# Designed miniproteins, single chains, part 99

Each design is a single chain, and the fold is of that chain. pLDDT is the mean over its residues in the fold that is shown.

## One batch from the design tools (miniprotein)

Design m3650
Fold by ESMFold2-Fast:
Structure m3650 (fold): chain A 88 residues (1-88)
Amino acid sequence: MEEKVKEIAEKAAEAMRKVVREHGLDPQLVKEELLKIEGVKSATALLIPAVGNGDPDAIYAEVDTEDAVISLLAEEGSDRVEYSIRKK
């Protein structure tokens, strides 16, 4: 159970990183790629615009699975996607 949720989270992070790297901060494409992952019941993605001059924009995404909610964050210009898992 927990290992399967972690696998989904890692696939979601990889999919989000690939979209951001290839297309920039596109929440619609992030949502579409997240929904393709097996075990994802629903996905939401939204753009978080920078509030200061020189701050990066970000995408926040949330993935609903049977056992957990996965939250993901990617910043413009970063190859890293941070994620956290909240068990239901």
Scores: mean pLDDT 78

Design m3652
Fold by ESMFold2-Fast:
Structure m3652 (fold): chain A 77 residues (1-77)
Amino acid sequence: DVEEIDKEAIERLEELGRRAAEAAARGDTVSAQRYLEEAKRLAEEAKKVVSEEGRKKLERMLQGTEELVQLLLADRA
């Protein structure tokens, strides 16, 4: 089961991921890249305090967000 610290880190990463995807969907490349950078930095800091399961989930979520942002930006090019 995910600990409370894991849950908070996951929720924050989800929020940044949503903002990055929304920016990418509307063609705002600068904002999409900024939110993605914030998400990467959040994940790196969170990995220091989360469980092993939390770390794996953060890594998968970040990878999925990066792939989604790239796909959305490519579809508009």
Scores: mean pLDDT 80

Design m3653
Fold by ESMFold2-Fast:
Structure m3653 (fold): chain A 79 residues (1-79)
Amino acid sequence: SRKVAEGLVKAGEEAEKKGDYWTAGEAYRRAGLIYENELKDYEKAAEAYEKAAEAYEKAGDTESSQRALQLSQQSRQLA
């Protein structure tokens, strides 16, 4: 549901406040998947994937960051 996706975005923001960037990236990526696949909210999906990419990059996970950026670009094409 939309509330679950919003809850995951908030969980990502809280993880970032704690410096847990990898956990933040995972939370944002999961939110993006719900926005995209369940809600067809491609604009919110792209936003969530962009936040995931930034969080993964701060965590030093360049591979996950690049994948999240790809998902963001794909979602923006559908928005």
Scores: mean pLDDT 88

Design m3654
Fold by ESMFold2-Fast:
Structure m3654 (fold): chain A 78 residues (1-78)
Amino acid sequence: SDSERAKELLRESRRAYEAGDKRRAAVLATSAGILAVAAEDERTIQAVISFIKSFEYDDQGDKKKAQEHLERSEKLLE
């Protein structure tokens, strides 16, 4: 389903981010968001939003807020 594929893409995005490939992570997160919206999966949409916010805080150098938003995204995928 689009919902299951969105969650898989978001997990792949997380692995790309941990590997230091921020560009790949952003592309995968965007694809996950598109599928989550198409599936009307509000929980997964919120997981994608939290993951994107983690990128914004990381780019700002706010590692603590980046980690908090990343953990929120992971919790929403459970």
Scores: mean pLDDT 86

Design m3655
Fold by ESMFold2-Fast:
Structure m3655 (fold): chain A 60 residues (1-60)
Amino acid sequence: MTPEEAARAGAEAAAKEKDPRLARAVASYGSLQAGDREMARRALEAKDNAEAARYAEEAG
């Protein structure tokens, strides 16, 4: 798979995600960091949930 094909596939996967923040991360991590976009997405979901919990605690 060429780098251009990988970038396009990442962009398409991002477009299918309804959460814009998660979509950007899937495109970035899946395309550039790991060949396994699913693993990259799961890792980011875990991190995003932890950050959201921290902000909720500080606000509340």
Scores: mean pLDDT 56

Design m3656
Fold by ESMFold2-Fast:
Structure m3656 (fold): chain A 94 residues (1-94)
Amino acid sequence: SAKKRRAVSLVSAAGILAVAAAWHLEQGDLEGAREDALAAIENLEEANRLAGGDPEVDAVLEELRALIEAGELTPEKLLALVRRAAEAIEKRLE
């Protein structure tokens, strides 16, 4: 119960950070986008750990980190990958 509530809170925080990062990308603020996107990844990594660790979530977050490092992150890709990770974590918490 306490772990589930914390995992849900971390997923919600990651969603907010992903929206902020997407906004920064649309404004051309690559530094702000990187900071918020990495924070979203860290929140999802901790939420995944609390939910029992889904390797599909790990793979999605690794893809997101690779896009950031390559300078290929777009608002569409960011939001899609964060949503995919969040949905997989939430399914494990049911």
Scores: mean pLDDT 90

Design m3657
Fold by ESMFold2-Fast:
Structure m3657 (fold): chain A 79 residues (1-79)
Amino acid sequence: SLIDEAVRALGQGRYDEAIELAEKAVKENPDNAEAYLTLMHAYYLKGDYEKAIEWAKKALEVDPNNERAKRLLEYLKKQ
C-alpha cells in the first residue's frame, strides 16, 4: 500500500518521498488516519514542527483518540 511504502521511506530517512506517498494516500482515502500520522512524523523528522502540528491536528480530526498524535502535540507544546 502507499502507506506501507511511505512508512518504509520514513524509516530510511527519505522524508520527502514519505511525504509524497502519504499525500497520495490522503487523496485516495481522506479518512486514513495513518496517512496523516505519516505526514506528521515526516515533518517532525525534517524539523518542520509547524507542519508536524498541522498534520497531528488532521490525524486527530479523523481519529480523536490517537495517542501518537496527542503525544507529539504535547511534546511540541513542551508539556
Scores: mean pLDDT 85

Design m3658
Fold by ESMFold2-Fast:
Structure m3658 (fold): chain A 56 residues (1-56)
Amino acid sequence: MKLSKKALELLMEAGLRISEGADKEEVRAETLERAKKELSEEDVKKLEQALNKMRL
């Protein structure tokens, strides 16, 4: 799955927060909120698919 550099950074940050014990639903919601403000609609969809694949 090919993500933009910014989308990949958001995905890695989300994964790190989950590994530190953050709530999955909260991390997912915050990550997608940031993505909608900073990324194209296409990159937001790709990031959402990546989060789903990670069971987020």
Scores: mean pLDDT 78

Design m3659
Fold by ESMFold2-Fast:
Structure m3659 (fold): chain A 63 residues (1-63)
Amino acid sequence: SIDEIAELYRTDPEKAAEEILKLSDEEIEELARKLGIDVRALKLLKETGSAEEALRRMLEELS
């Protein structure tokens, strides 16, 4: 579920990155709202097509 992925984003960002790649655009928008982040940033993670690259971008976005 989106709530479980939002919790993974905080506790296990590697698993969160893998799950984000599987989400639809609608689910990405809901996840962005739950995390309080820009939906464009989250969509860029999905567009990478790679869990490793998505994790890298997540870490860069958070600094």
Scores: mean pLDDT 74

Design m3660
Fold by ESMFold2-Fast:
Structure m3660 (fold): chain A 57 residues (1-57)
Amino acid sequence: SAAEAVARQAAADKTPEQLEAAAANLEAAAEGMTGEEKEDLLAAAEELRRRAAEKAR
């Protein structure tokens, strides 16, 4: 549908490389953190890498 195509294009503005870069930034931020906050940042980075892999063919 047109709505689905628009939503896909809004998400597709982020390339796999951009998602990987965002994940790397979160991992770098996690280096300065401890405990639960560090774990949350690393989990978010992993989610971004997973989404990057899904977009890559």
Scores: mean pLDDT 70

Design m3661
Fold by ESMFold2-Fast:
Structure m3661 (fold): chain A 69 residues (1-69)
Amino acid sequence: MIDMSQPVSNAQIDRIIQIMQQRYGIQFSDADVNKMYTLKTIGQLVTWLMTQYGLSMDQARQIVQQAMA
């Protein structure tokens, strides 16, 4: 179970970028990466991924859970 209020680190964000590139073939801009590094919680990151890349909540949550493992 993922806690949406849990803090996210830059190292976890780097893992999310790798997972999304590997699984979805997504190319991240420097602006997108910098935006992700400003996010403080899992909930903020999930919302941003849904909004920016059109991911479902379930897809975004699964990616974040894999990066947090």
Scores: mean pLDDT 78

Design m3662
Fold by ESMFold2-Fast:
Structure m3662 (fold): chain A 81 residues (1-81)
Amino acid sequence: MAEEEQELAREYTEKLLELLRKAGVPEEELERLRELAEEVIELYPVDPEKAEEKNKELVELLGKLIKEHEEAVREVIEEYR
């Protein structure tokens, strides 16, 4: 069921990118997040150890962007209540 897992991961990635875009995160940073997410998704079925390292980079970048745009991210999340 690797394809179903990849589809679910891509769906969550798209939702996350949409929220961050609404929060004003630059398209360059969103593209970097998408690139890392796609690398992780593609690597998991062939090289899970390398996928985990790329996932660590993804989580670190995501945390940095959320911290830098914390106020706007919080406002966007509140609008979805």
Scores: mean pLDDT 77

Design m3663
Fold by ESMFold2-Fast:
Parts: sequence; structure tokens; C-alpha cells
Structure m3663 (fold): chain A 80 residues (1-80)
Amino acid sequence: DEKIKELEEKLKKDPNSAKTWYELGLLLFEQGKLEEAKEYFEKALELDPNFKDAWFNLGLVYKEQGDFEKAEEYFKLAAE
């Protein structure tokens, strides 16, 4: 995917962009690549723990995988 490659290039130039990690996570989630999406959302949150949208979407990934307990925890963090 050209859009994913563009975002990967942005990360090579600035690996500390929480927003770019998050945007990659969203694209991977949309493609059903749940494990990769989790890794990228986790990276965004490592850089910016107050990134509520990343907490929320991490919760959605866990919900899609059937891990409702972790989904609940992450939705709670997104609501803070």
C-alpha cells in the first residue's frame, strides 16, 4: 500500500512522531492486520501516553480479537 509506505518513510525521518505511528496503526487495523496494528498503537502510546485515540483504537483491536477484558481496560484509559 502506497500510503503505508509514505508513513513508513515519515517514521524513518522522525521515529518520535506518535501521530505517524498511530496513522500506520489505523491503516493496518483497516486491513485486518490486528497484531501489527497493536504494535503501532503501542508505539504511539509509548511516545504519547495521553493519545486518547490510540488507547481507544487499541481497545477496538482487542475487541476484534475477542479479548473483551483488555478492550474494556483500554476503553477506560481512552475515557480518562
Scores: mean pLDDT 85

Design m3664
Fold by ESMFold2-Fast:
Structure m3664 (fold): chain A 65 residues (1-65)
Amino acid sequence: SKEKILEALRKLVEEEGLSLDDVLSKEELIELLEKYGVSRSEVEKYLPEGENVTLEDVLINIMTS
């Protein structure tokens, strides 16, 4: 669910010390989100095109869906 992904993004900022604008590989972000209970298949529809992603990209895609 969107709410589950938003909560996981919040935890990445608060507990892992990530910024919304930190550039990660998609695989790194997926692994971090899986640590907080979000599966690859749940988040794939909110990932941008290309190999790299920010938490802000995912947040915008969720908020505009």
Scores: mean pLDDT 83

Design m3665
Fold by ESMFold2-Fast:
Structure m3665 (fold): chain A 91 residues (1-91)
Amino acid sequence: SALQLRNLLGVPLPPEDIQTLLADPNSAEAWNALGWAYLLQEKADLAVEAYQKALELDPHNEEALRNLQIAVNLFPNNPELQELHQQAVEL
């Protein structure tokens, strides 16, 4: 599952917290977790929207920025992820 894979890849949130955060649509961490889940399904457009929401709520969220950096490395041919990452780092 996305929860298990995220935990295995060294994301700092424990599994129980991820489920709680996914239930809160106004949490930057919840949107970050959704973005990661969408990337695991190769739904890049939805992942970009979720990460954009996370960064709108907290532009300097280090967890969201780290996950976005990992996402760009995993999907280097995805221009939308690259553009979002560049914009987020420049903020």
Scores: mean pLDDT 66

Design m3666
Fold by ESMFold2-Fast:
Structure m3666 (fold): chain A 61 residues (1-61)
Amino acid sequence: MEELEKLFEEYRKAMQNGDIDKAKELKRKIVEEAKKRGIVEPDATESQALLAAIEEIKKRK
């Protein structure tokens, strides 16, 4: 989960800086990690996986 939180913070910074390519790469890593951890189903969309990962980070804090 610490890796997931770090990826989300890096994604947020990339979006703030307008680094769209880096933001897309980080979003893919977050989605892959969420599916690997069973936070979402393997066939979930990228947006569903990203939102579920953010919600899971919030629940742990």
Scores: mean pLDDT 77

Design m3667
Fold by ESMFold2-Fast:
Structure m3667 (fold): chain A 77 residues (1-77)
Amino acid sequence: MRQQIMDRLRRDFPDTTDTSIRRTLDNYRRMGMPDRYMYDMGRYGFSGRTGDDMYNGMRSRGYPDDFMNMFRNHTSG
């Protein structure tokens, strides 16, 4: 499953290196993110989207406030 996520991100963001993709996914994994959300979060990060839509989506998915606040602070900085 992780290889499929990497392949999809590489295809969608061809200017992004393998090292950058691995680093991003490793960071999300350390934050406790399930594999099923890693593609969406990686796509979000590489596409430069604002945090508001993702924050609302994470609330709907039942993410804890601590994780949501961490992501919001990362997106705002």
Scores: mean pLDDT 65

Design m3668
Fold by ESMFold2-Fast:
Structure m3668 (fold): chain A 59 residues (1-59)
Amino acid sequence: KVKEEAELVILTAERLLELGVISEEEAKEIIELAKEAAETGDLKKVEEAKKKLLELVAK
């Protein structure tokens, strides 16, 4: 479950980077958080990655 949510966050960040909605640095930060969450099963980290992604999109 946590891995699946983290994977969706990674895919979304990659897509937003391709569309020019977020910067490479922003995408990298979110992807690193999501990858760490997937590896450790840390639900709080996946929620933090989601929150950062939403904040960037809601500019």
Scores: mean pLDDT 79

Design m3669
Fold by ESMFold2-Fast:
Structure m3669 (fold): chain A 67 residues (1-67)
Amino acid sequence: SPEQKRQESINEASATVLLSSAYVHLKLGDKEGVEEEIKRLEELMPRLSEKMQKKVKKFIEEIKKKI
């Protein structure tokens, strides 16, 4: 439905903001902040498109290797 597609776009935008926030916390050495943002991303994951889920999973894996 058009409403579902709109919600998917909002969820993708939210994921992008959370990814950026996690990266900033990583750059600051704030491990707890990174873990909190990853948790929020994982909670959002089932509501994302398959393509976006794959992108987010890859990013989380790369971040987890650096903390």
Scores: mean pLDDT 83

Design m3670
Fold by ESMFold2-Fast:
Structure m3670 (fold): chain A 93 residues (1-93)
Amino acid sequence: MTFEDLLAANRAREPDAFTEEQSELFQKATDALVNGDWETADQYIDQLAAHLGMDEASRAQLRAFLKEAAAKNEELEKLGAKLYELAKELEKL
């Protein structure tokens, strides 16, 4: 699988884009990146890339994508916390 194939499958919401094991490795890599644990993230990215049959270029693109996704996930988590606080205040009215 190329990185472009992976992005296309993800955008199409194809359930067969990832096996259960591949989805778990993807999640673990993302979690490690969010926590700043680059060594652990690199290990999970290597395992995921091997599982998907990715070449060096596709692996580098996957790494960059996961780093960007982790940064966006932090922003979304902060937004979610703010929305939760606003919802709690609205329920008191």
Scores: mean pLDDT 67

Design m3671
Fold by ESMFold2-Fast:
Formats: sequence, C-alpha cells, structure tokens
Structure m3671 (fold): chain A 70 residues (1-70)
Amino acid sequence: LSPFEVQLLRQMLEGVRRDPSLAVEIGYGAADLLERAGKNELAEKLREAAEKGDVEEVIQLLEEAVKEAE
C-alpha cells in the first residue's frame, strides 16, 4: 500500500466510527482498494462484512488493514 492508500484507509476507518451507517459503502470501497493492492484475503473478508451490514466486523477489518500497512 502507498502512503496515500494508507491515509485513505485511515480516513475510511474514522468515517465508519463517526457514522456507522456508512459501513457498507466504505466497506466495499476499502475492499476494492485492498484487492488492487494484492490484499485479497482482507478484501474478501471486508466485502463479506459489508454485504452482511456487520458494522463491528467492518471496523475491525479496517483496523487490521491500517495496522498491517504501518
């Protein structure tokens, strides 16, 4: 992940924490970003969480993505 993509993931994470109703939209967007970066396992988990509307799982997976990139 580029520094720009890491910053974008951080912004996505803060967005979901501030407004949980964005979890599905942000989850799909972050999954696409992670897939393009070759993080296929995290991307698939994040898509599944977003599809289920599981806000807590989306937040946890975004936290993992940011931590792994740092």
Scores: mean pLDDT 83

Design m3672
Fold by ESMFold2-Fast:
Structure m3672 (fold): chain A 97 residues (1-97)
Amino acid sequence: MKDVEAGIAEIVLAVGKMALEKGDYQGAVSLYEKAIEIAKDVDPELYAEALVNLGQAYLKLGEKDKAREYFQKAIEVAKEAGNEELVERAQKLLDEI
């Protein structure tokens, strides 16, 4: 069950990344929020990645305060998950705001 939910969250996250690349920043936000809802209780690493991507989408929308909040949350979740690469990525993005 957990693996199926994580797989769905990965697909939603990938579609969100495609929306972001096409300049559909609002669509990317909606997709990343769905990925977060699915991943938060089943896959902490995927949850942290979705939070990073949501922060990036908010940066593209000019919503710097929201982006900062989501990058900070992503750092916390990634640290708890033991994913040092995600911590470093989120920290770099936070430092650029």
Scores: mean pLDDT 86

Design m3673
Fold by ESMFold2-Fast:
Structure m3673 (fold): chain A 71 residues (1-71)
Amino acid sequence: SSLEELERRYAELLREVEEVMGPEAVKQLETTKNSIKELYLKRGLSEDQATEKALELGIIAAEIMLRRARG
């Protein structure tokens, strides 16, 4: 997927997490995503590669959070 598509999907899920679970859940998800990006940057990935990995994993985390909150 293009980086822009991942950013768009993550932003949609982030809004949905806020609506369902509130602003603290958004903060936790953002902190987790940023930590993943920093980890990949430290491991020598480029800015774009680290951002892509962080968004991919952040999307998965958000989908799991929403499924559990609604299930």
Scores: mean pLDDT 88

Design m3674
Fold by ESMFold2-Fast:
Structure m3674 (fold): chain A 80 residues (1-80)
Amino acid sequence: EEFLEKAREILRKTMVEINKTDDPEKKRELRIKAYEELLKLAEESGAPQEMIDYLKKALDAVKEGNFEEARKYLEKAFDI
């Protein structure tokens, strides 16, 4: 419950910040930061290892610029 509320807040804040900038590089950095915060939150909250593994894969994908792959892993993480 608390984990999901915090995760939603991270995603909401990130979308707001992305909408404030027209710089593609800044938008990429904001996405990377959001995925790093989600992974940290999951690890600190004692989330299932499968969820943590998917979030790590999502973070790796977003760092590579593969935002579609990152979203697929994010969806898999939250379906657990």
Scores: mean pLDDT 80

Design m3675
Fold by ESMFold2-Fast:
Structure m3675 (fold): chain A 68 residues (1-68)
Amino acid sequence: MSEEEALKKAEELLEELKRLDKEGVRLTHTDPQRLQEVQARVKELKEELKKVLEKLSEDNKKILMSQV
């Protein structure tokens, strides 16, 4: 249960990162101030994603080994 939610969260985070990237590109030319806020969010999301991915990788390995 928790792992499935983590996977979904990782996917959502990835999608948000993509959206923020698109907005960042647009804001780069229009609003540099807003760009900074987007960049800060991206950084936070990246860190969270990294943590989730790292834990998932180990858990996934353990689950695979436990399967057979």
Scores: mean pLDDT 70

Design m3676
Fold by ESMFold2-Fast:
Structure m3676 (fold): chain A 77 residues (1-77)
Amino acid sequence: MSAEEWLKKGEEAYENGDFDTAIEYYEKAVELDPDSLEGIRAYFLLAVVYHERGDFEKAREWGQKAKAALDKRIAAA
């Protein structure tokens, strides 16, 4: 399964209110391709899901990872 396919499954879980499954699938998208646009999107989506769960510490952590990955990609362009 590609990072894009894991993102789609994560979005489906999120739409169903299954935040735990959404987190699992977004983490798989990051693991497959952390430096891709899909990986960067997965970092942001993880921050959003953790924020909705009230886990602000993990939301901040994933948000920082998303920013770092985006900054690295911009610097490489």
Scores: mean pLDDT 83

Design m3677
Fold by ESMFold2-Fast:
Parts: structure tokens; sequence; C-alpha cells
Structure m3677 (fold): chain A 68 residues (1-68)
């Protein structure tokens, strides 16, 4: 949906600004609306990796790859 894309774009903006907690929030909201959007799962993985949560990051990267 267009709303899911807007939430994904907001997540990307927060990620680019180094606000990984806000990025995670918006990526999760995007996934709630469109769980098949691999880019939102990729964003979650990237944000958690930046926070040092490598195991959780890997799980989200795997989910992103499954949707490709």
Amino acid sequence: SSQARQLLDQGKQYYQNGDYQSAIYYYQQSISLDPNNWRSWLGLGAAYRRLGNYDLADQYFQQSRRLL
C-alpha cells in the first residue's frame, strides 16, 4: 500500500540520520501493513546491526531474502 511505502521511506530517513530506534519503529509499522515488503525487513536488519544486535539483524536479513 502507499501508506506502507511512506512508512518505509520515513524509516529510511531516520536510519540515514543515525536515529536507529525511530527507523526500527517505522520499519515495523511498514511491515504491519505490508509484511511482504522485503525492503522493510532489510531496513530492520540494517538498523539492528548498527545497534550491535547481530543475531536479530541476521534473522531479519534472512526474512528479507525469503521475500525476494
Scores: mean pLDDT 91

Design m3678
Fold by ESMFold2-Fast:
Structure m3678 (fold): chain A 70 residues (1-70)
Amino acid sequence: MLSPLQQKAEELLKELEKLYNDPNATQEEIDKKEEELAKVIEELLETDPEYAKKLIEKYHKIIEEYNNKL
């Protein structure tokens, strides 16, 4: 079962993936979600570093897929 913090991180990743694939999304919206995700990952690195590492890997894949489309 995912903790509330892990659940929040997964939701933020999903929202970021949607924003990166949305042509109407603003850079400000993307930056805000990335900042929120970074804060959650920082907290997870202290409490659950293995899960934080998996989240970082998922985030990296989203960014790579977006960059490969450009």
Scores: mean pLDDT 80

Design m3679
Fold by ESMFold2-Fast:
Structure m3679 (fold): chain A 70 residues (1-70)
Amino acid sequence: STREKLEELAKRVLELLSKLSEEQRKKFIEEVNKIVEKVGERVRAGELSFDEGVELLVEEVEKVMKKIEE
C-alpha cells in the first residue's frame, strides 16, 4: 500500500540520517525538500495521481540516498 511504502521510506531515511554528519544531513534534507516540492506541484497540477506522486517520490529519494551513501 501507499502508506507502507511511505513508512518504509521514512524508516530508511531516519536510519541514513543517524549515520550522516551534520553537513551531510543538511545537504540530504535540502535535496529531499526539492523533490517533495517538485512532485507535490506535479500532483497539484493534475500531472500525477497521488499514488504516482508517491512512487516518483520514493524513486527520487532512493537515488539521493544511494548517492550520499557512496
Scores: mean pLDDT 83

Design m3680
Fold by ESMFold2-Fast:
Structure m3680 (fold): chain A 57 residues (1-57)
Amino acid sequence: GPELVDSLLRWLEEQGKTEQAEAVREALENGDIDKAAEILSEATGLPVETARALLER
């Protein structure tokens, strides 16, 4: 859900991945869940399917 996503984005910022965290936020603001999942997957190393599931919960 949104709270979990916010926690992950904050964690990415703490890892120095601020640009990737901002890109995920922008994709979500545009309603582009697929793009957000791809960027989150790249930033975290999780499979795209797993990243998408986190965004949908």
Scores: mean pLDDT 80

Design m3681
Fold by ESMFold2-Fast:
Structure m3681 (fold): chain A 61 residues (1-61)
Amino acid sequence: REETAERLREIARLLEEGRVEEAARRLSEMTGLPESSIREVIERSGPERLARVLRRAAEEL
């Protein structure tokens, strides 16, 4: 659970830095979802909004 929280914080940081491709790859590895599906979510919600969601999820673990 601590490992999962740390991964979520790292991905949030990548999104905040504009490193969308790397963030999508890491989320794909973590969730088992295709990178294309994750990129669609990032495009739809925006990287800053998704980063906030991931940080909140990490705090609740």
Scores: mean pLDDT 80

Design m3682
Fold by ESMFold2-Fast:
Structure m3682 (fold): chain A 78 residues (1-78)
Amino acid sequence: LSKAEEAEILLSLARMQVWLARKGIEQGEDKEEVRAMAERAVELAREAARLAEEAGDEETAAEAREVEREAERLLEEL
């Protein structure tokens, strides 16, 4: 995999973790489990941003940073 391709995959996984965390909040899931999902989203988004930056993919890097910020906000709201 190229760094750009890896970044896109990690970004997709980060978005999935954000979606699962939001779903967990809406369904009243265990707060600790929801926090773990949001923490995974932050880690995946950070890695995606780093790889995208190294590959010169500014669009993917910007999107990854937006997902990271969204996941961090979820953690603050928990």
Scores: mean pLDDT 87

Design m3684
Fold by ESMFold2-Fast:
Structure m3684 (fold): chain A 59 residues (1-59)
Amino acid sequence: GGLGAQLAVRNAGGDAELATEADRLAREGKIEEAARLLVQAAGMSEESARALAEASHGD
């Protein structure tokens, strides 16, 4: 796993590099930091960003 957040951000037209960093943080259990980067990278809602971060951590 671990590419879901990056692919979702790319699909939303966001920054793939920031999404990769967010996925790494999520896998380390830093869900809040990962969600913040996903919001920044793709402009997605905090709810969607947290869901992606939690999914990456659960891998």
Scores: mean pLDDT 69

Design m3685
Fold by ESMFold2-Fast:
Structure m3685 (fold): chain A 96 residues (1-96)
Amino acid sequence: MILPISKEEAARLGEAAIEAVRKALDYYQNKGDKSQAARYIAAASILATALELMNPELKPFAEKIREAVRSIMDGDFETARKKLEEAEKLLEEFKK
């Protein structure tokens, strides 16, 4: 098992994952740059997986990030935004 990172470090990485999803949405939907969107999708997925492994209590957050990423890839940007909002709420609850 990987040792958990600090709550403060986990929160910063979670915020980075949220920002990566926001950038993926902007590049994919607003700018039509699927290549840049793919980079941010990859970053969000890596961060979500790392957070889940380091802090198992963030598994629900990681699942919402993965659902948002999948929705972007499917072109369902409204569902992606909803999943991103749900992820943001889970991260705020984690932060207390």
Scores: mean pLDDT 84

Design m3686
Fold by ESMFold2-Fast:
Structure m3686 (fold): chain A 97 residues (1-97)
Amino acid sequence: NPKAAEELRDILLRKARAARRQGDDALAREYEELAESIEDAILNKDEAALQANIARIQELERRRAARLGWSQEDIDAIVASIPKLIDGILNAEKAES
């Protein structure tokens, strides 16, 4: 699904820009690498690469939320929601109905 690949890439690139505005160039680079990798995985229908990218998104979100001082409960909730959110985007054939 090229539209799902584009949407996920754009989400990750927005996170990269936010990290750069905060002076975290290393985190921004990790989001940029993930944006390219997840787009390629979706377009090539590489399920193993897609799952690896989802796991890395969860790791980055956990590290980011911990750095911002989020509670462990809130960190666990957001990390657990990521695979479900991505699955919803990937399986949306037509988002307008």
Scores: mean pLDDT 78

